# Designed miniproteins, single chains, part 39

Each design is a single chain, and the fold is of that chain. pLDDT is the mean over its residues in the fold that is shown.

## One batch from the design tools (miniprotein)

Design m1340
Fold by ESMFold2-Fast:
Structure m1340 (fold): chain A 97 residues (1-97)
Amino acid sequence: MVSREALLVESTVMLEGFKAGMEAAEKGDEELFERAVEELAARLVAHRDLLDALRRASGLPPLPADPAALEAEARARARAFVEAGKNYALRLQRRQA
């Protein structure tokens, strides 16, 4: 149900978000974090089929036709990827101390 193109976008956004989150944590730069979320969310908005598939896999209803709902879901997904990178960097720093 998800296109190969949409899966490639998801994989790229996840990896880039993770790296941006790590860099933001290392620098203590919340502006870099928020900028990464917005840039990655913009890329996800073009792939509604991917976001619908991810929601279905989580047992959630499909996205409404409202563009604001699509933007909110894309931003939430992008934020989760960036937060994963930030949290990983913070855990790594604590274990190397």
Scores: mean pLDDT 78

Design m1341
Fold by ESMFold2-Fast:
Structure m1341 (fold): chain A 70 residues (1-70)
Amino acid sequence: MIEELKEKALKQLDAMEKIVEYRKKIHGDEETAERLLAKIQEAKERIEKSTDPEEIVNIVNELKRELLNS
């Protein structure tokens, strides 16, 4: 059960990486892209270590807010 949630969360983070890469290519904002990619990498590590489904959901939602606010 938690493994399935982790897989879905990691797929969402992969989608966010593609969005950041696309924004970097179109807008040339390398600093923002590097910052967001670093946060995504940190989130992947947190998700892999987590044993709490609620924590996993919160990590994904935090990244969505970071992406929208950048």
Scores: mean pLDDT 81

Design m1342
Fold by ESMFold2-Fast:
Structure m1342 (fold): chain A 108 residues (1-108)
Amino acid sequence: MKVEVDASPEGAEKLKKALNEGKEVVIRITPETTDEGVGLVNKAIMEAKKGKVTLKDVTPEAARHAASIYGAALKAGNEVTLEAETPEAQRLLDEEFASAKAYVEKVK
């Protein structure tokens, strides 16, 4: 079962509940996505015990928000896994995040 949410405050609450129920969650990143909304999504991922998260609509413009969410999943150190919906989006995510991986490890 997949639950689709936006990278927003309301989406973060739905994400947290779905992950705690062991559901797969698709996070949609839109042009209206804000740093505040991403921060709440990141907190929900870090507080989750386990789950699978897929990032949808990862464009070059959305890549920084996607990389922030990906970093939160890695920092959580739990069984939460995060992937982009398409191979092309996954490449954009990996490119944006690659330079920050060492920094994220230091912050843990």
Scores: mean pLDDT 71

Design m1343
Fold by ESMFold2-Fast:
Structure m1343 (fold): chain A 82 residues (1-82)
Amino acid sequence: GPSPEVFEGEVYLALAEIYLTLAKLGYERGEDKNDIINTYKKAIELAEKALRLFEEAGAPPQLIEDARSVIEDAKKLLEELK
């Protein structure tokens, strides 16, 4: 199976994707702007942690791309809220 670091990274990536979805849903529901911003920031933090673990462990390129995609999407949407 994958290294413990790859597994830990996959857990952080899954959490990042959940937070990204929650922030998007919050925006659609007209939730508080600061709450949405904080949720996007949490998605970025979790995805950056996943990316670091994947890079350190030599994870498959797809996992690295998935983590980068979450970071890019969350950062783009966060900038649109400024």
Scores: mean pLDDT 88

Design m1344
Fold by ESMFold2-Fast:
Parts: sequence; C-alpha cells; structure tokens
Structure m1344 (fold): chain A 75 residues (1-75)
Amino acid sequence: SRKNEAAKPAAEAHKKLTEDLPDTASMFAKLSGEDRVRYAAAMRAFIEAMAADAPLEEVEAAAKALADTINAILA
C-alpha cells in the first residue's frame, strides 16, 4: 500500500539501528538521555500516525522524522 511505502524509511532506519545496536545494553552505551527521548518521541509519533490511519503526508513526515533521528544517533 502507499502507506507501507511511506513507512519504508522508518523501517530501514530501524533495521540499521537494530543491526548496529542489537541489544538494550548497546543502545544505552551509544544513546545519551536526550537521544533516547528524541528516539522515543519520534517512534511514538510514527506509531500514532500508522495506528490512526493518518493521511499519507503525515505518515511520510513521521517516517522521515524517525529515520532522520535514528541516522543522527548512528552518526
């Protein structure tokens, strides 16, 4: 579906995150408290957009924000 395609950037970034940081201990070692808060907020916004069957544009924006947040953490 178009919404599944819109979500791909978030899915790909999350896959990269779990490949680079496969467990909670690795994430805690890499992520600052601020990074963890930003990641949680971006993930929540994306999940809420998908669950609420939000317009495609909102799903794309949330997916991009989550992907950008994950990529910034992994840089």
Scores: mean pLDDT 75

Design m1345
Fold by ESMFold2-Fast:
Structure m1345 (fold): chain A 91 residues (1-91)
Amino acid sequence: SAAEEALALLEEALAAETDPEARAQLEEHRELLRRAIRAFAERYPEWSAEELLEAAAGFVALRDANPDLSEEELLRLALERIEERLRREEE
């Protein structure tokens, strides 16, 4: 599945990272990225692995920018941004 491919690409990126600080940051975000990939795959089963990784990375960035928001509120904001992008692509 695209979710399994996205999870595999994440693990490849982590394994390929030779900088210890960058690796530690990826490992800290690993579980959040995995949860985001799975959540987006359930909502958008037609998405590619690359689209799922992009969405998950965007979700992590949104969380880092908004530490006072709950994961539920962050997911709502992420979905709103995705829906706006999809509407533009249909134009």
Scores: mean pLDDT 78

Design m1346
Fold by ESMFold2-Fast:
Structure m1346 (fold): chain A 86 residues (1-86)
Amino acid sequence: SELLEKLDESQKYNLEILRKMMEEQGLSQEVIDKLLEEAIKRSIEEGIGVEVAFAEILGKELGLDPSKHTIEEMLQKLKEKQEELG
């Protein structure tokens, strides 16, 4: 919660959009919270947008280059990986 206070309103809005996108794709609350916390920390540490930090984290998780894929593409691949786990 302390880290959230360091974000401006536009960053908080983007964070809520990312949360809703992941919830719609059926990701568990634990996975969502972990990914968003990592994105917030990276955003603050590197001085970048939470969406950029999130893309970098997803890219590393999926073994993809985040500069060559959209967040939507990476979330779809994460969903496919979740569906494969049954």
Scores: mean pLDDT 79

Design m1347
Fold by ESMFold2-Fast:
Structure m1347 (fold): chain A 96 residues (1-96)
Amino acid sequence: HMEVTEAERLAERALFYAINGDIEKAEELAQKALTSPDPRAQALAYLALGVAYYNKGDYDKAIEYFERALQLAREAGDTVLERIAELMLNEIKEKK
């Protein structure tokens, strides 16, 4: 089990690696963050997985992960993460 702060920082690092194209590291760190029951850490981790799969061109999995991130961001009350997930979902759906 992981403290909320540690899980959130791991998820933030996962997102950083996902954005920079280090998909394996992003997935590793996101999986570790997902062991936390913290909905904000889980939202960040799923956002990172969504970005990672988007960069791989797997838009179906990216949509699934962004939808999960959106739900968890709402549970966490994090309006910034909620908006980011919504924008990413709109971006992908518009490209299809």
Scores: mean pLDDT 85

Design m1348
Fold by ESMFold2-Fast:
Structure m1348 (fold): chain A 64 residues (1-64)
Amino acid sequence: ADELIAEGLAAARAGHYASAGMLIAGAYRQQGMSDEEAAEKAGELVAPFGEAAARRAREAALHG
């Protein structure tokens, strides 16, 4: 799970917010979070990159 979060944050630093959202949410889903909780967590972790980035990550985590 830590590796997926690290990869997701690296994707966010490169501007790949959809990939970041899917990777981070995937890590939290492996830890037992619901799809909605994992998507919210992905948005929270991507929030430092901007509101639009966080929204994109959350949407990608929920819908692909």
Scores: mean pLDDT 83

Design m1349
Fold by ESMFold2-Fast:
Structure m1349 (fold): chain A 78 residues (1-78)
Amino acid sequence: MKIIVEITVESPNPEETLKAIKAIVEENGGEVLSVEIKGNIITITAAFPSEEQMKKAIEDIKKAVELLGGKVLSVKVY
């Protein structure tokens, strides 16, 4: 069973931030299911094969988002 996570991020550079998030999801064995962009707010839903890969992806995403001047607003795990 895949683990589904929804991550909401605020970024001054939403396109660059989305590219970084997608790369991190794929690097950690995840699959991007959906993306929604509303101004500077990005909501991405991804599926991961394990909790370990999901946790690492979330940690890497937080670091990348902060480096790009953004902020992680919420993380929801299903």
Scores: mean pLDDT 86

Design m1350
Fold by ESMFold2-Fast:
Structure m1350 (fold): chain A 63 residues (1-63)
Amino acid sequence: SILDAVRAELKRRGVKTLTVSQLTAILQEFDPELATQIALRLIKEGRKTVSLEEFQALLEELS
């Protein structure tokens, strides 16, 4: 799943958050349209990084 891919990348990097660019790169492999929507929303909110829990909330909000 997308969540598993993001969780795996966080673990691989040894970090608790990903940059918008890092997250978007992962999402592009699954759903390019969703990747664009999430990136734009995070940028509008002034977010530079995102945690797994914040990403999960965004994914559940976006259809």
Scores: mean pLDDT 82

Design m1351
Fold by ESMFold2-Fast:
Formats: C-alpha cells, sequence, structure tokens
Structure m1351 (fold): chain A 57 residues (1-57)
C-alpha cells in the first residue's frame, strides 16, 4: 500500500531530478518505473480528458 504522500514525493523528485533518471527514483521509493509512469499518467488524466483516458484504461 503506497500512500498519496509517497506518490506526490516521487513525482516531485522526478520533475526536479534533471540529473537523475527514472530508475534511480523508482529504486529510492521501492517501486517499479511503470508505477511512477502510471502515477504521472493518472495526474495527467485529470487534465487531458478522453485522449489520455485510453492510455491509462
Amino acid sequence: MISEEKKKEALKKWREANDKNLDEIAKEFGVEKKTIIDWSIEEGVKALVEAVEKVLA
């Protein structure tokens, strides 16, 4: 069970981490790269409507 706080922290670090890749952030938070990407897409779905819905669903 991953808290919303951890999810927000991972996305924030990825946004700030120009010198880190997604692998390092995933390792730091103990999750898979796919999980961080899914979180990013989930946040995007709230803004992008039906176009992004197909990618997530």
Scores: mean pLDDT 66

Design m1352
Fold by ESMFold2-Fast:
Structure m1352 (fold): chain A 72 residues (1-72)
Amino acid sequence: EIDEVAERLRKVAEEYAKAIQNNDLEKTRKLQAEIGRLVDELRELVKKYGPEGKAAYQRALDAIREALKKAS
């Protein structure tokens, strides 16, 4: 479901921000790749669900953006 992928993406983005704060370069690279995979999965769900999927995708992007702000 879109909500499960969005929740996973939020958690991975938070972990990514934490890895940056801890200067864990290897973990940061792995989490960056995981975020990319989950974003691609959400894009496929957007195609399947149309406007409803676009709303969920935007919420997921906002969650990533907020998590990354904590690392900036």
Scores: mean pLDDT 75

Design m1353
Fold by ESMFold2-Fast:
Structure m1353 (fold): chain A 88 residues (1-88)
Amino acid sequence: KNVEALKTVIDYLRKALEAAEAGNRDEAIENLKKAIQATSEVDDVDLGLRIQALALTAITELQMGNVDGAIEAAKRAIELAEKALKEA
C-alpha cells in the first residue's frame, strides 16, 4: 500500500513538473492537487505533510506567476518521495 501510494504521488508530481516546464499552468496545478490528495495514503504522516507543503508552495508560486519557484518546489517534493520509496 505505502509503495503504491508513494508511486502515485511521484507520478502526479512528475506530471506537474512536466506541465510547469512546458508552461501549462492549469495542468501543473491540477496534477499538484492530485499529488496532495494522494499523500493521504502515505503511511508516514510527517513525510506526507512535507510533500503536501511543497506541493502547496508550488501551486502558490504558479498562481503568482513564479514558474521557477514552482519547478523548484515540485523537484524538492519529488526528491523526498523518491528517497522514501527507496527505503520502503
Scores: mean pLDDT 87

Design m1354
Fold by ESMFold2-Fast:
Structure m1354 (fold): chain A 68 residues (1-68)
Amino acid sequence: SVFDEARKELQQLKDLVTQNNAGESTRSLVQDLEDLLKEAEKNNNVKLAELILQATRQLISQLQQLQS
């Protein structure tokens, strides 16, 4: 499901944030995405989950480029 995929990608993002010792702003953004995903799951809001998945993937890509 999109929720399972979003959770997996968020876990990867959290791992990257930890590995790269990212700043407070980045950690806060990741926490906001987790909170939004939990809200999307509670409301069965598939469209919101898809947007969170897209945003998470973009952040992973950006963080990987910055840390390379």
Scores: mean pLDDT 83

Design m1355
Fold by ESMFold2-Fast:
Structure m1355 (fold): chain A 94 residues (1-94)
Amino acid sequence: EVERAREILRTIIRALLAARLGDWEALEEEAERLVELGVPKEVVDRFLEAVRETPLVSTLAPEELRARAEALIAAIDEMEDEEVLEAVEEILKG
């Protein structure tokens, strides 16, 4: 359960990175992974719609965006199990 919740958070970070890079194909791949991880399709569809309607275009270099995403994923790996479960529960409540 915790391992799946932690992977959901990592996948969200990768999806946001893809959106900021304008990589819509990678964004759709990460969205499909969220469904595979048990996130309801309705929640994933709302996330994709929000991202497409509010483009997160960044002026940062792609390398800096990737470095920040890697730092966030490392932070997720160091989160306490309870923090991870609470974060995912909040996302699923939408």
Scores: mean pLDDT 78

Design m1356
Fold by ESMFold2-Fast:
Structure m1356 (fold): chain A 90 residues (1-90)
Amino acid sequence: SIDEILRAEAEEYARQAIELARRAAETGSASLLAAAQLLAALVRMSGDREAMARVAEGFEEAARLAEERGHTETAEALRALARRLREAAA
C-alpha cells in the first residue's frame, strides 16, 4: 500500500525535507519551502516518529538560518511546521 511505501521511505523523505528547508532558508524561495512542507507531510503520514523528530529539528535549524538571512516569513513557516511535527511525534 502507499502507507507501507511511505513508512519504508520515511528517512529519505526526512533527509530531502531538511535539505529543501535549508535551501528555502538561504534563498527565501516560496517554491522550495512548499516542497519542504510537502515532504514533511509525507514523513508525518508515514507515522515514523524518529523521522518526524529529525525533520522538526532540521526545520528549527533552517528557521534560524532564515532569520539570519532576513527571510522572516520562511522562518515563521518552518517554526510552525516544526512545532506540528514535534506534536505528532510525541
Scores: mean pLDDT 88

Design m1357
Fold by ESMFold2-Fast:
Structure m1357 (fold): chain A 85 residues (1-85)
Amino acid sequence: SLRDLLDQMVDGYETEARRVRDDVAGLEALLDHLRLVRHGLELRLRQMEADPSTPAEVVEAVRETLRRLQELIDEVERVIDELRR
């Protein structure tokens, strides 16, 4: 399902964040990528909300994915800040 694919995508990013946890350059590259993915999903969510034929379950899956991506972005930013100290 779409939800399963989105969950696998976020799980992959969480795994990558752990892999590069001690690498500032790797974390910064991941952060840039996560921000790009978030922006693309925000644009898709806007399009889906404008289309009344979009199933509620699909909208909810994208919203949950955006929430998880934002949590990961916040965590990656915090780790970068800690490594710079």
Scores: mean pLDDT 89

Design m1358
Fold by ESMFold2-Fast:
Structure m1358 (fold): chain A 55 residues (1-55)
Amino acid sequence: SSLERDIQLLEKAIENTESLIESMKKNSGVPEDRIETYRKNLELLKKKLAELKRE
């Protein structure tokens, strides 16, 4: 079903976003405000995943 695919895509998006945040934390040129924005987006993705799994 499309739901199963959507869950898998969200899980990959979460992994990619976490990896991106770690990369940004190691780059002194990235301002903390930008990293904070991605952390906020990550939490929204996790919330959406939880809603789709209906837990």
Scores: mean pLDDT 82

Design m1359
Fold by ESMFold2-Fast:
Structure m1359 (fold): chain A 57 residues (1-57)
Amino acid sequence: SKAEQIKAIIEKNKADAEALLKQAEEYEKKGDFLRASILTLMANSSLTFAEILEKRL
């Protein structure tokens, strides 16, 4: 169903965000704060999208 497809997209976006945040932490530890910031913004975008979709279910 469409609801099941949306739930799959939500879970994918949450998983993608978790992976991006882990990469951001690695770059931060190496002193690459610009790349870490970009990855964090990308992760937050994915989490925001997931939250919007959850509110519509």
Scores: mean pLDDT 88

Design m1360
Fold by ESMFold2-Fast:
Structure m1360 (fold): chain A 114 residues (1-114)
Amino acid sequence: GKIEEAKKLLEKAKELLREAERAARAGDHRRAVRLLEKAIEYLEKALKILKELGVDKEKLNEAEIEIGVAQLALAVARVLLRRGIEPEPSLLLGAVEALKRALEILEEAIKELE
């Protein structure tokens, strides 16, 4: 069902976030950006399912804010990388931490549905 689909999307996002953090710490900024963008896609798909299931809108809004923070950080990182400028380590690691917070909120929301 939809709950199982949301769970699979969050597990995929979790794996991508672990890989993105490793890539960011290793200085592989282009790989980190690609992995974080994929993580955002999975988190947004899970968020859509949870909205359709009538989960607490306040919690979902908090997760959306964290995803938005990460999207802005990635937009900045893309501009810097296109110009041959290395982004500050805090930029991509900050995006990782924001998406980890979004993931935690969405995992808690699923747990409350079961």
Scores: mean pLDDT 90

Design m1361
Fold by ESMFold2-Fast:
Structure m1361 (fold): chain A 87 residues (1-87)
Amino acid sequence: HMQQVAQQVADALEEGIEKGKYITGVISALLIAMGSNDERLIRATKLLGKLIDAKKYDAVKEGIDLIRAGDIDGAIKLLEKTLKELE
């Protein structure tokens, strides 16, 4: 079920953030998303990785919450807007 996969992606990212292992969290989340073959979930996870690199942790937290809730489109929209504002 897509919601279960989205929750697993969110859990991997939150675990990485909490333990200060951001790269490990992003890699784990991306592997889970790729295994689901959900292009939107993969896209959201890649955008989160870019924002973690940019140290935009507030937007990262909001994006993770949206993914956990199953609002993948909302997460993508938020994360893309935040990245565009960095340009």
Scores: mean pLDDT 80

Design m1362
Fold by ESMFold2-Fast:
Structure m1362 (fold): chain A 88 residues (1-88)
Amino acid sequence: AEEEIRRLAEEARRLVERARELALEVGLNNLDVPRSVFEELLERAIELARRALELARKAGAPEEVLEELERLLEEAEAVRREVFAPTL
């Protein structure tokens, strides 16, 4: 259970970082990256984060672990919202 939770969380973090890197490259290098690329990365990250959180809750993980996974899920959702939101 712990190894599975850790693996899922690490994969989710990697996908969020990948989406951020692509967003930065679009901003810095005027690269046209299709919206579908960001959607695929962030959708997968959200799925993995949710699964990790569900497994942690089911396993009775410590509150600190649950809070970290909830923050990871919130971060993935925030990055998705930011990438698709109109800039002020």
Scores: mean pLDDT 75

Design m1363
Fold by ESMFold2-Fast:
Structure m1363 (fold): chain A 76 residues (1-76)
Amino acid sequence: SAYDEALAGQSLEVQRGLLALMRGDEEYLLNVLKIPKEHHEKLTALARDPAMWPALAAALAEFFATGDVTPILALL
């Protein structure tokens, strides 16, 4: 599936992050991913598009490696 392909070799943290984006989990997005509230609705809308899953998974992997939210916000 597109989900399995996007998450191939990705950590459980990346998988949880993508699911949180898809669900619009505002507490997780704000407190774990450090995403400002003003971007939550747009990122949730992007995460509903399976074509965005590889890019979102890559940006989440970079966030968990570096703490930098910029690659996630650059998808907007």
Scores: mean pLDDT 83

Design m1364
Fold by ESMFold2-Fast:
Parts: C-alpha cells; sequence; structure tokens
Structure m1364 (fold): chain A 79 residues (1-79)
C-alpha cells in the first residue's frame, strides 16, 4: 500500500467521522464548520485519488496533503 493510499484511507475515515459528528451536532455554527471541513477534505481526497490513478510519485504533494489532513483532523477534534 502506497503512502498516498494510506492518506486516501485516512481522508475517507475522517469524512465518515465528520458525517457522524454532523448527525449528532445541535449547534448550527459547529455544523457549518464541520460541513466546511468536509468539503475541504473531499477536495484533498479527489487529489489523492487522481495521484493514485496516475501512479504519480510527488513527495512534495504527498507532504502537503499529509499536513493538510493533519490540520483538518485537529480542526474536527477542536470542535
Amino acid sequence: MSPMEVLFDRMVALEDRIDRRIAEETDPVKRQQLLSISMEVSSYRLHAAVSILLDFDDPQALATLQATLDQAEEQVDAL
């Protein structure tokens, strides 16, 4: 399993976690923040999927997506 496939699986897991949080969240502001993060993660997941499909090795893109996913996970945990 490639590092990019590992990131893709983490993005899928984070989106599933966000969906569950949205279903249980009663605060409209927090729900809107969760939706915004979900949309952002969906965009990164598409980028990862394209990289996997093309069998493209880009260490800089991998590092950027890793940092972005780590930030998104921290934002969800803070809500």
Scores: mean pLDDT 83

Design m1365
Fold by ESMFold2-Fast:
Structure m1365 (fold): chain A 100 residues (1-100)
Amino acid sequence: KPPTPEEIADRILKIYDKDGDGFITKEELKELVRRYLEAITGRKPTDEQAEGLADTLIEMLDRDGDGKITKEELVEFVRAIMEHNPQAYEILVKILEEEE
């Protein structure tokens, strides 16, 4: 069975949450976005491209305004990708599996 949004959010936290605090910072999200953009384009993204997308995602997901994404916000984001863009979801799953 394909992984659930909750399982994907847990994998993202395991890989990118360097502090172990249960949040994803903009800097950690930028690394995930960088790998995602490289996977979809076949080219290394610029720092500006990765930062721009990470900023957009933080603005959409950071409901607390603290610059951190909670696990719940991350699950909602991953679920939205799965529902609206299944192909992007498959790419995200593959990126995370390559880390583990």
Scores: mean pLDDT 75

Design m1366
Fold by ESMFold2-Fast:
Structure m1366 (fold): chain A 100 residues (1-100)
Amino acid sequence: MLKIEIEGPEEIEGGGTLEIIPIGRNEGDEDIGLYVLAFDKKDENKLIGKAEKHFGPGEDKVILKIENVKKGKEYKIEGYGFDSSSGKLLSSNSKYVKVE
């Protein structure tokens, strides 16, 4: 079983750096591709950030940073865990972040 959690704030002040940490917990023996995508919900869902990491059994994380976040924005963060051998999606999670 693979679980994806997304650590980070739900609200951030404009001008700051948004730091998002997707964590994959792999209780199986698969090699996992952990992907994170950040979308600007106020700009036609434009992709504004992405990161990826491959890991095996146990826990690993990736860090996504978005600098100089703009007041009034809303970001959707999507995390995906794929089996690296089959390409099968094993788990996903998402989080919204508002910029005040």
Scores: mean pLDDT 85

Design m1367
Fold by ESMFold2-Fast:
Formats: sequence, C-alpha cells, structure tokens
Structure m1367 (fold): chain A 72 residues (1-72)
Amino acid sequence: GAEELVKEAKEKLKEGEELEKRAEKEKDPRRYTGLALRSIGLKIEAGLKLIKAGELTGDQKLIEEGKKVLAS
C-alpha cells in the first residue's frame, strides 16, 4: 500500500545521498558521472513513489514532498 511506497522512497533517498557523497570523493570524471546519474535516478524514483502514495491516500503533503524531490 501507500506506506510501503513511502518506505521505499525513503530508502531510495538514503541510497541516493550515499552515492552523492561517493561522487564528491571521486576524482575520475567518468566514475563521477556514473555515480551522479544513479543518484539522480534514485531521487526520481523516490519522488514518483511519494506522489503515488499521496494520490492513493489523498495526502496532498506527500504529493508536494514528491514534487519537491523531483525538482531538486
């Protein structure tokens, strides 16, 4: 249900933050780009999951949080 989508979104955001920290330490441009793109992908997945959870529950705040994640 919607609660599982929120949990998955939080897990993906945490993974994205970890990849972003790894990218900041990466000196090779190719490896940096790979880590950065994966981080962006996880944020997109998380934002969409939050929007879907909000739509399923009628929770406008979850929809706004998801949109904010996608805009970052």
Scores: mean pLDDT 84

Design m1368
Fold by ESMFold2-Fast:
Parts: sequence; structure tokens; C-alpha cells
Structure m1368 (fold): chain A 75 residues (1-75)
Amino acid sequence: MEEKIEEWAQKIVDAYQAALPAVRAARDAGERGSAYLPVIKITNEFFKENPDITDEELGLLARKVQELLAARAAA
């Protein structure tokens, strides 16, 4: 499961970073919300494919996402 969670964390972070140019170009809250739709979609896919996910596994996913974001910000 940890390996699978790491793969999903990568997908979520990749979707978030891909959305950043559109978020930065957004003129209002509606455009900003639309820019985040790919991130929302990938997160929904995660829950659909992992309906039995535990709180511990959700915590691990959150940690991996934060670690990846911090690592990419430092690079």
C-alpha cells in the first residue's frame, strides 16, 4: 500500500503543479476554481480506486504530498 500511496502522491502533486500557471493567470474565483479541477479529479479518482483506505493510509498520503511539495520547492 505504501508504494501505491507514493504513486498517488506523485500524481496529485503533478496535477497541482500543472495547474499552477492557470491558477496564477486566474482573474477571479471562478477561473481559479476551474484551474484546480484536474487536482480535484485526481483526488476523486484516488478515493474511487481506494474505497477501503484507512485513516493511517490517508495520513501517509498527506505526508508524501507535503514531502514532495517541499522537495520541489527547495530544488
Scores: mean pLDDT 78

Design m1369
Fold by ESMFold2-Fast:
Structure m1369 (fold): chain A 93 residues (1-93)
Amino acid sequence: SAVTEIGKAQSRLLSVKMEVDVLLRDKPYIKSEQARTAIDKAEEYVKKAEEYLARAMNSKDEEEQQKYITLAKDYLREAEKYIREGKALIDKA
């Protein structure tokens, strides 16, 4: 159900946001410009995921709701990619 999908996406968003918050806290101490850029991209995609998940929750149309759930999941996937990239770049420094 859409309710179940939204609930799973909310839990995933919370986890991803917590990881980004840790990286943002450490960002001033990161010497790699590439790592800092990856962290900024992860934050941008988290914000997009939050926006589209909110739109999904407020949608009155099932097709539009599913579209926003899919977009939120895609943005969460991009955020996770940039988190992994940022961590890998930090570990190489």
Scores: mean pLDDT 88

Design m1370
Fold by ESMFold2-Fast:
Structure m1370 (fold): chain A 75 residues (1-75)
Amino acid sequence: MVTVEEHEDREAALERAYQAVKEGKAVSAIVTARSDPAGGETRWVTVLFTEDAKLGDVQREIAEEQLERIKKEVE
């Protein structure tokens, strides 16, 4: 359905997404950045969609909104 994984590096998150889609383990994938303003650390998140479902689309929009807010907050 939807699987969310955190990675230390952007490249690791991107490679995970690419491999999952390439191998057919996911129908689509999104990589987003998540930063903790209090902690100051940036984490990379891979969201894997194993099914083409409405729920997956909603999760994607949420992830994109989070990324946009993170970029706005990091000056």
Scores: mean pLDDT 67

Design m1371
Fold by ESMFold2-Fast:
Structure m1371 (fold): chain A 99 residues (1-99)
Amino acid sequence: TKEDSEIKKEMFEIAAKGLEEAIKNIEDIEKAYEIVEETAEKVKKITEEKLSEEDKDSGEALVKRLEELAKFVKENKEDKEKSKEELEMEAGRFKSALE
């Protein structure tokens, strides 16, 4: 629906902004990880509270992607450049989804 399209846009905007904030804090890898986790929780809440049942799978897929990114950052805490590259790639994909 049109309403779900607007909500999905809001979710991708939150995801992109969250990852950009994590990238800015990449030198503090634990904070970057926390920002990605908080971003996933925000998207999860919107998915559960605002999306129609037909579009919940799409929202859940985005939540899973953000949770996998948080795990990647946590597992690669010793390689900040690798974490930064992955976050930049996914932020770019989310921005492309908005255009």
Scores: mean pLDDT 83

Design m1372
Fold by ESMFold2-Fast:
Structure m1372 (fold): chain A 54 residues (1-54)
Amino acid sequence: TAEEQLRKGYEAILAGDYLTSANLFAQALKELPLDVVRKAIEEAMKERIRERKE
């Protein structure tokens, strides 16, 4: 599902695998609006930075 692709893309960003995340978000964009996918990317990047700092 598109939600599954979003979740996997989010996890890929947290792992630092940006190529995998890009492919997963591209699949999600076929079914979801860009704003939803963009928000997920922004949140994942924020969490990655926060976890590194802590």
Scores: mean pLDDT 76

Design m1373
Fold by ESMFold2-Fast:
Structure m1373 (fold): chain A 89 residues (1-89)
Amino acid sequence: SRYEELGETLAAWLANGRDVAATARALGVSPATVSRRLRTLREHGIDLETVDPARLPFELEVTEGIAEIVEAVMGREAREELLRRRAAL
């Protein structure tokens, strides 16, 4: 899905030291595609300057798209933890 692509882009960008060109090489896409996807992540409330992948399940509001992004960055267990935490409220 579109959200899976966004999550894969966020994961690769964090793994490549927040470098757009290195992320584009890792994903096999253009730097323009990476920049567009990062802009969309900001629109979903992800602060790209301060985001820590280890804290994503604890800091983001649960929407369908955010749950898919968390799964792509941190795996299925992190998504399940996020959803369980919100259900407990």
Scores: mean pLDDT 69

Design m1374
Fold by ESMFold2-Fast:
Structure m1374 (fold): chain A 95 residues (1-95)
Amino acid sequence: MVDITPDLEAVRKFLETLSTEDLKKYRLSLIVTAAWLGANKEYDLLDELIERVAKQDPELAEFLQGILNGDEKKIEEVREKYGDEVYSIVLLGLN
């Protein structure tokens, strides 16, 4: 429990501090975070992440939501833009 609690708190702090500029710079980190939250069944925090992103970058929020809904085309875009390692993390988050 101790090892999981620090990671969740770090994610929460990251979400609280997101600016429009941060969203542009940290798109990869946002994708990985969304996949990690999905994999751990942290759906409430995942929904909060998507909502926060939607307010500042609605295109990225739509992209993340599409990935989480199993949109094959958006999932392929992750592989093309961020590589096989990130793609594997996203697939893990979908199951």
Scores: mean pLDDT 66

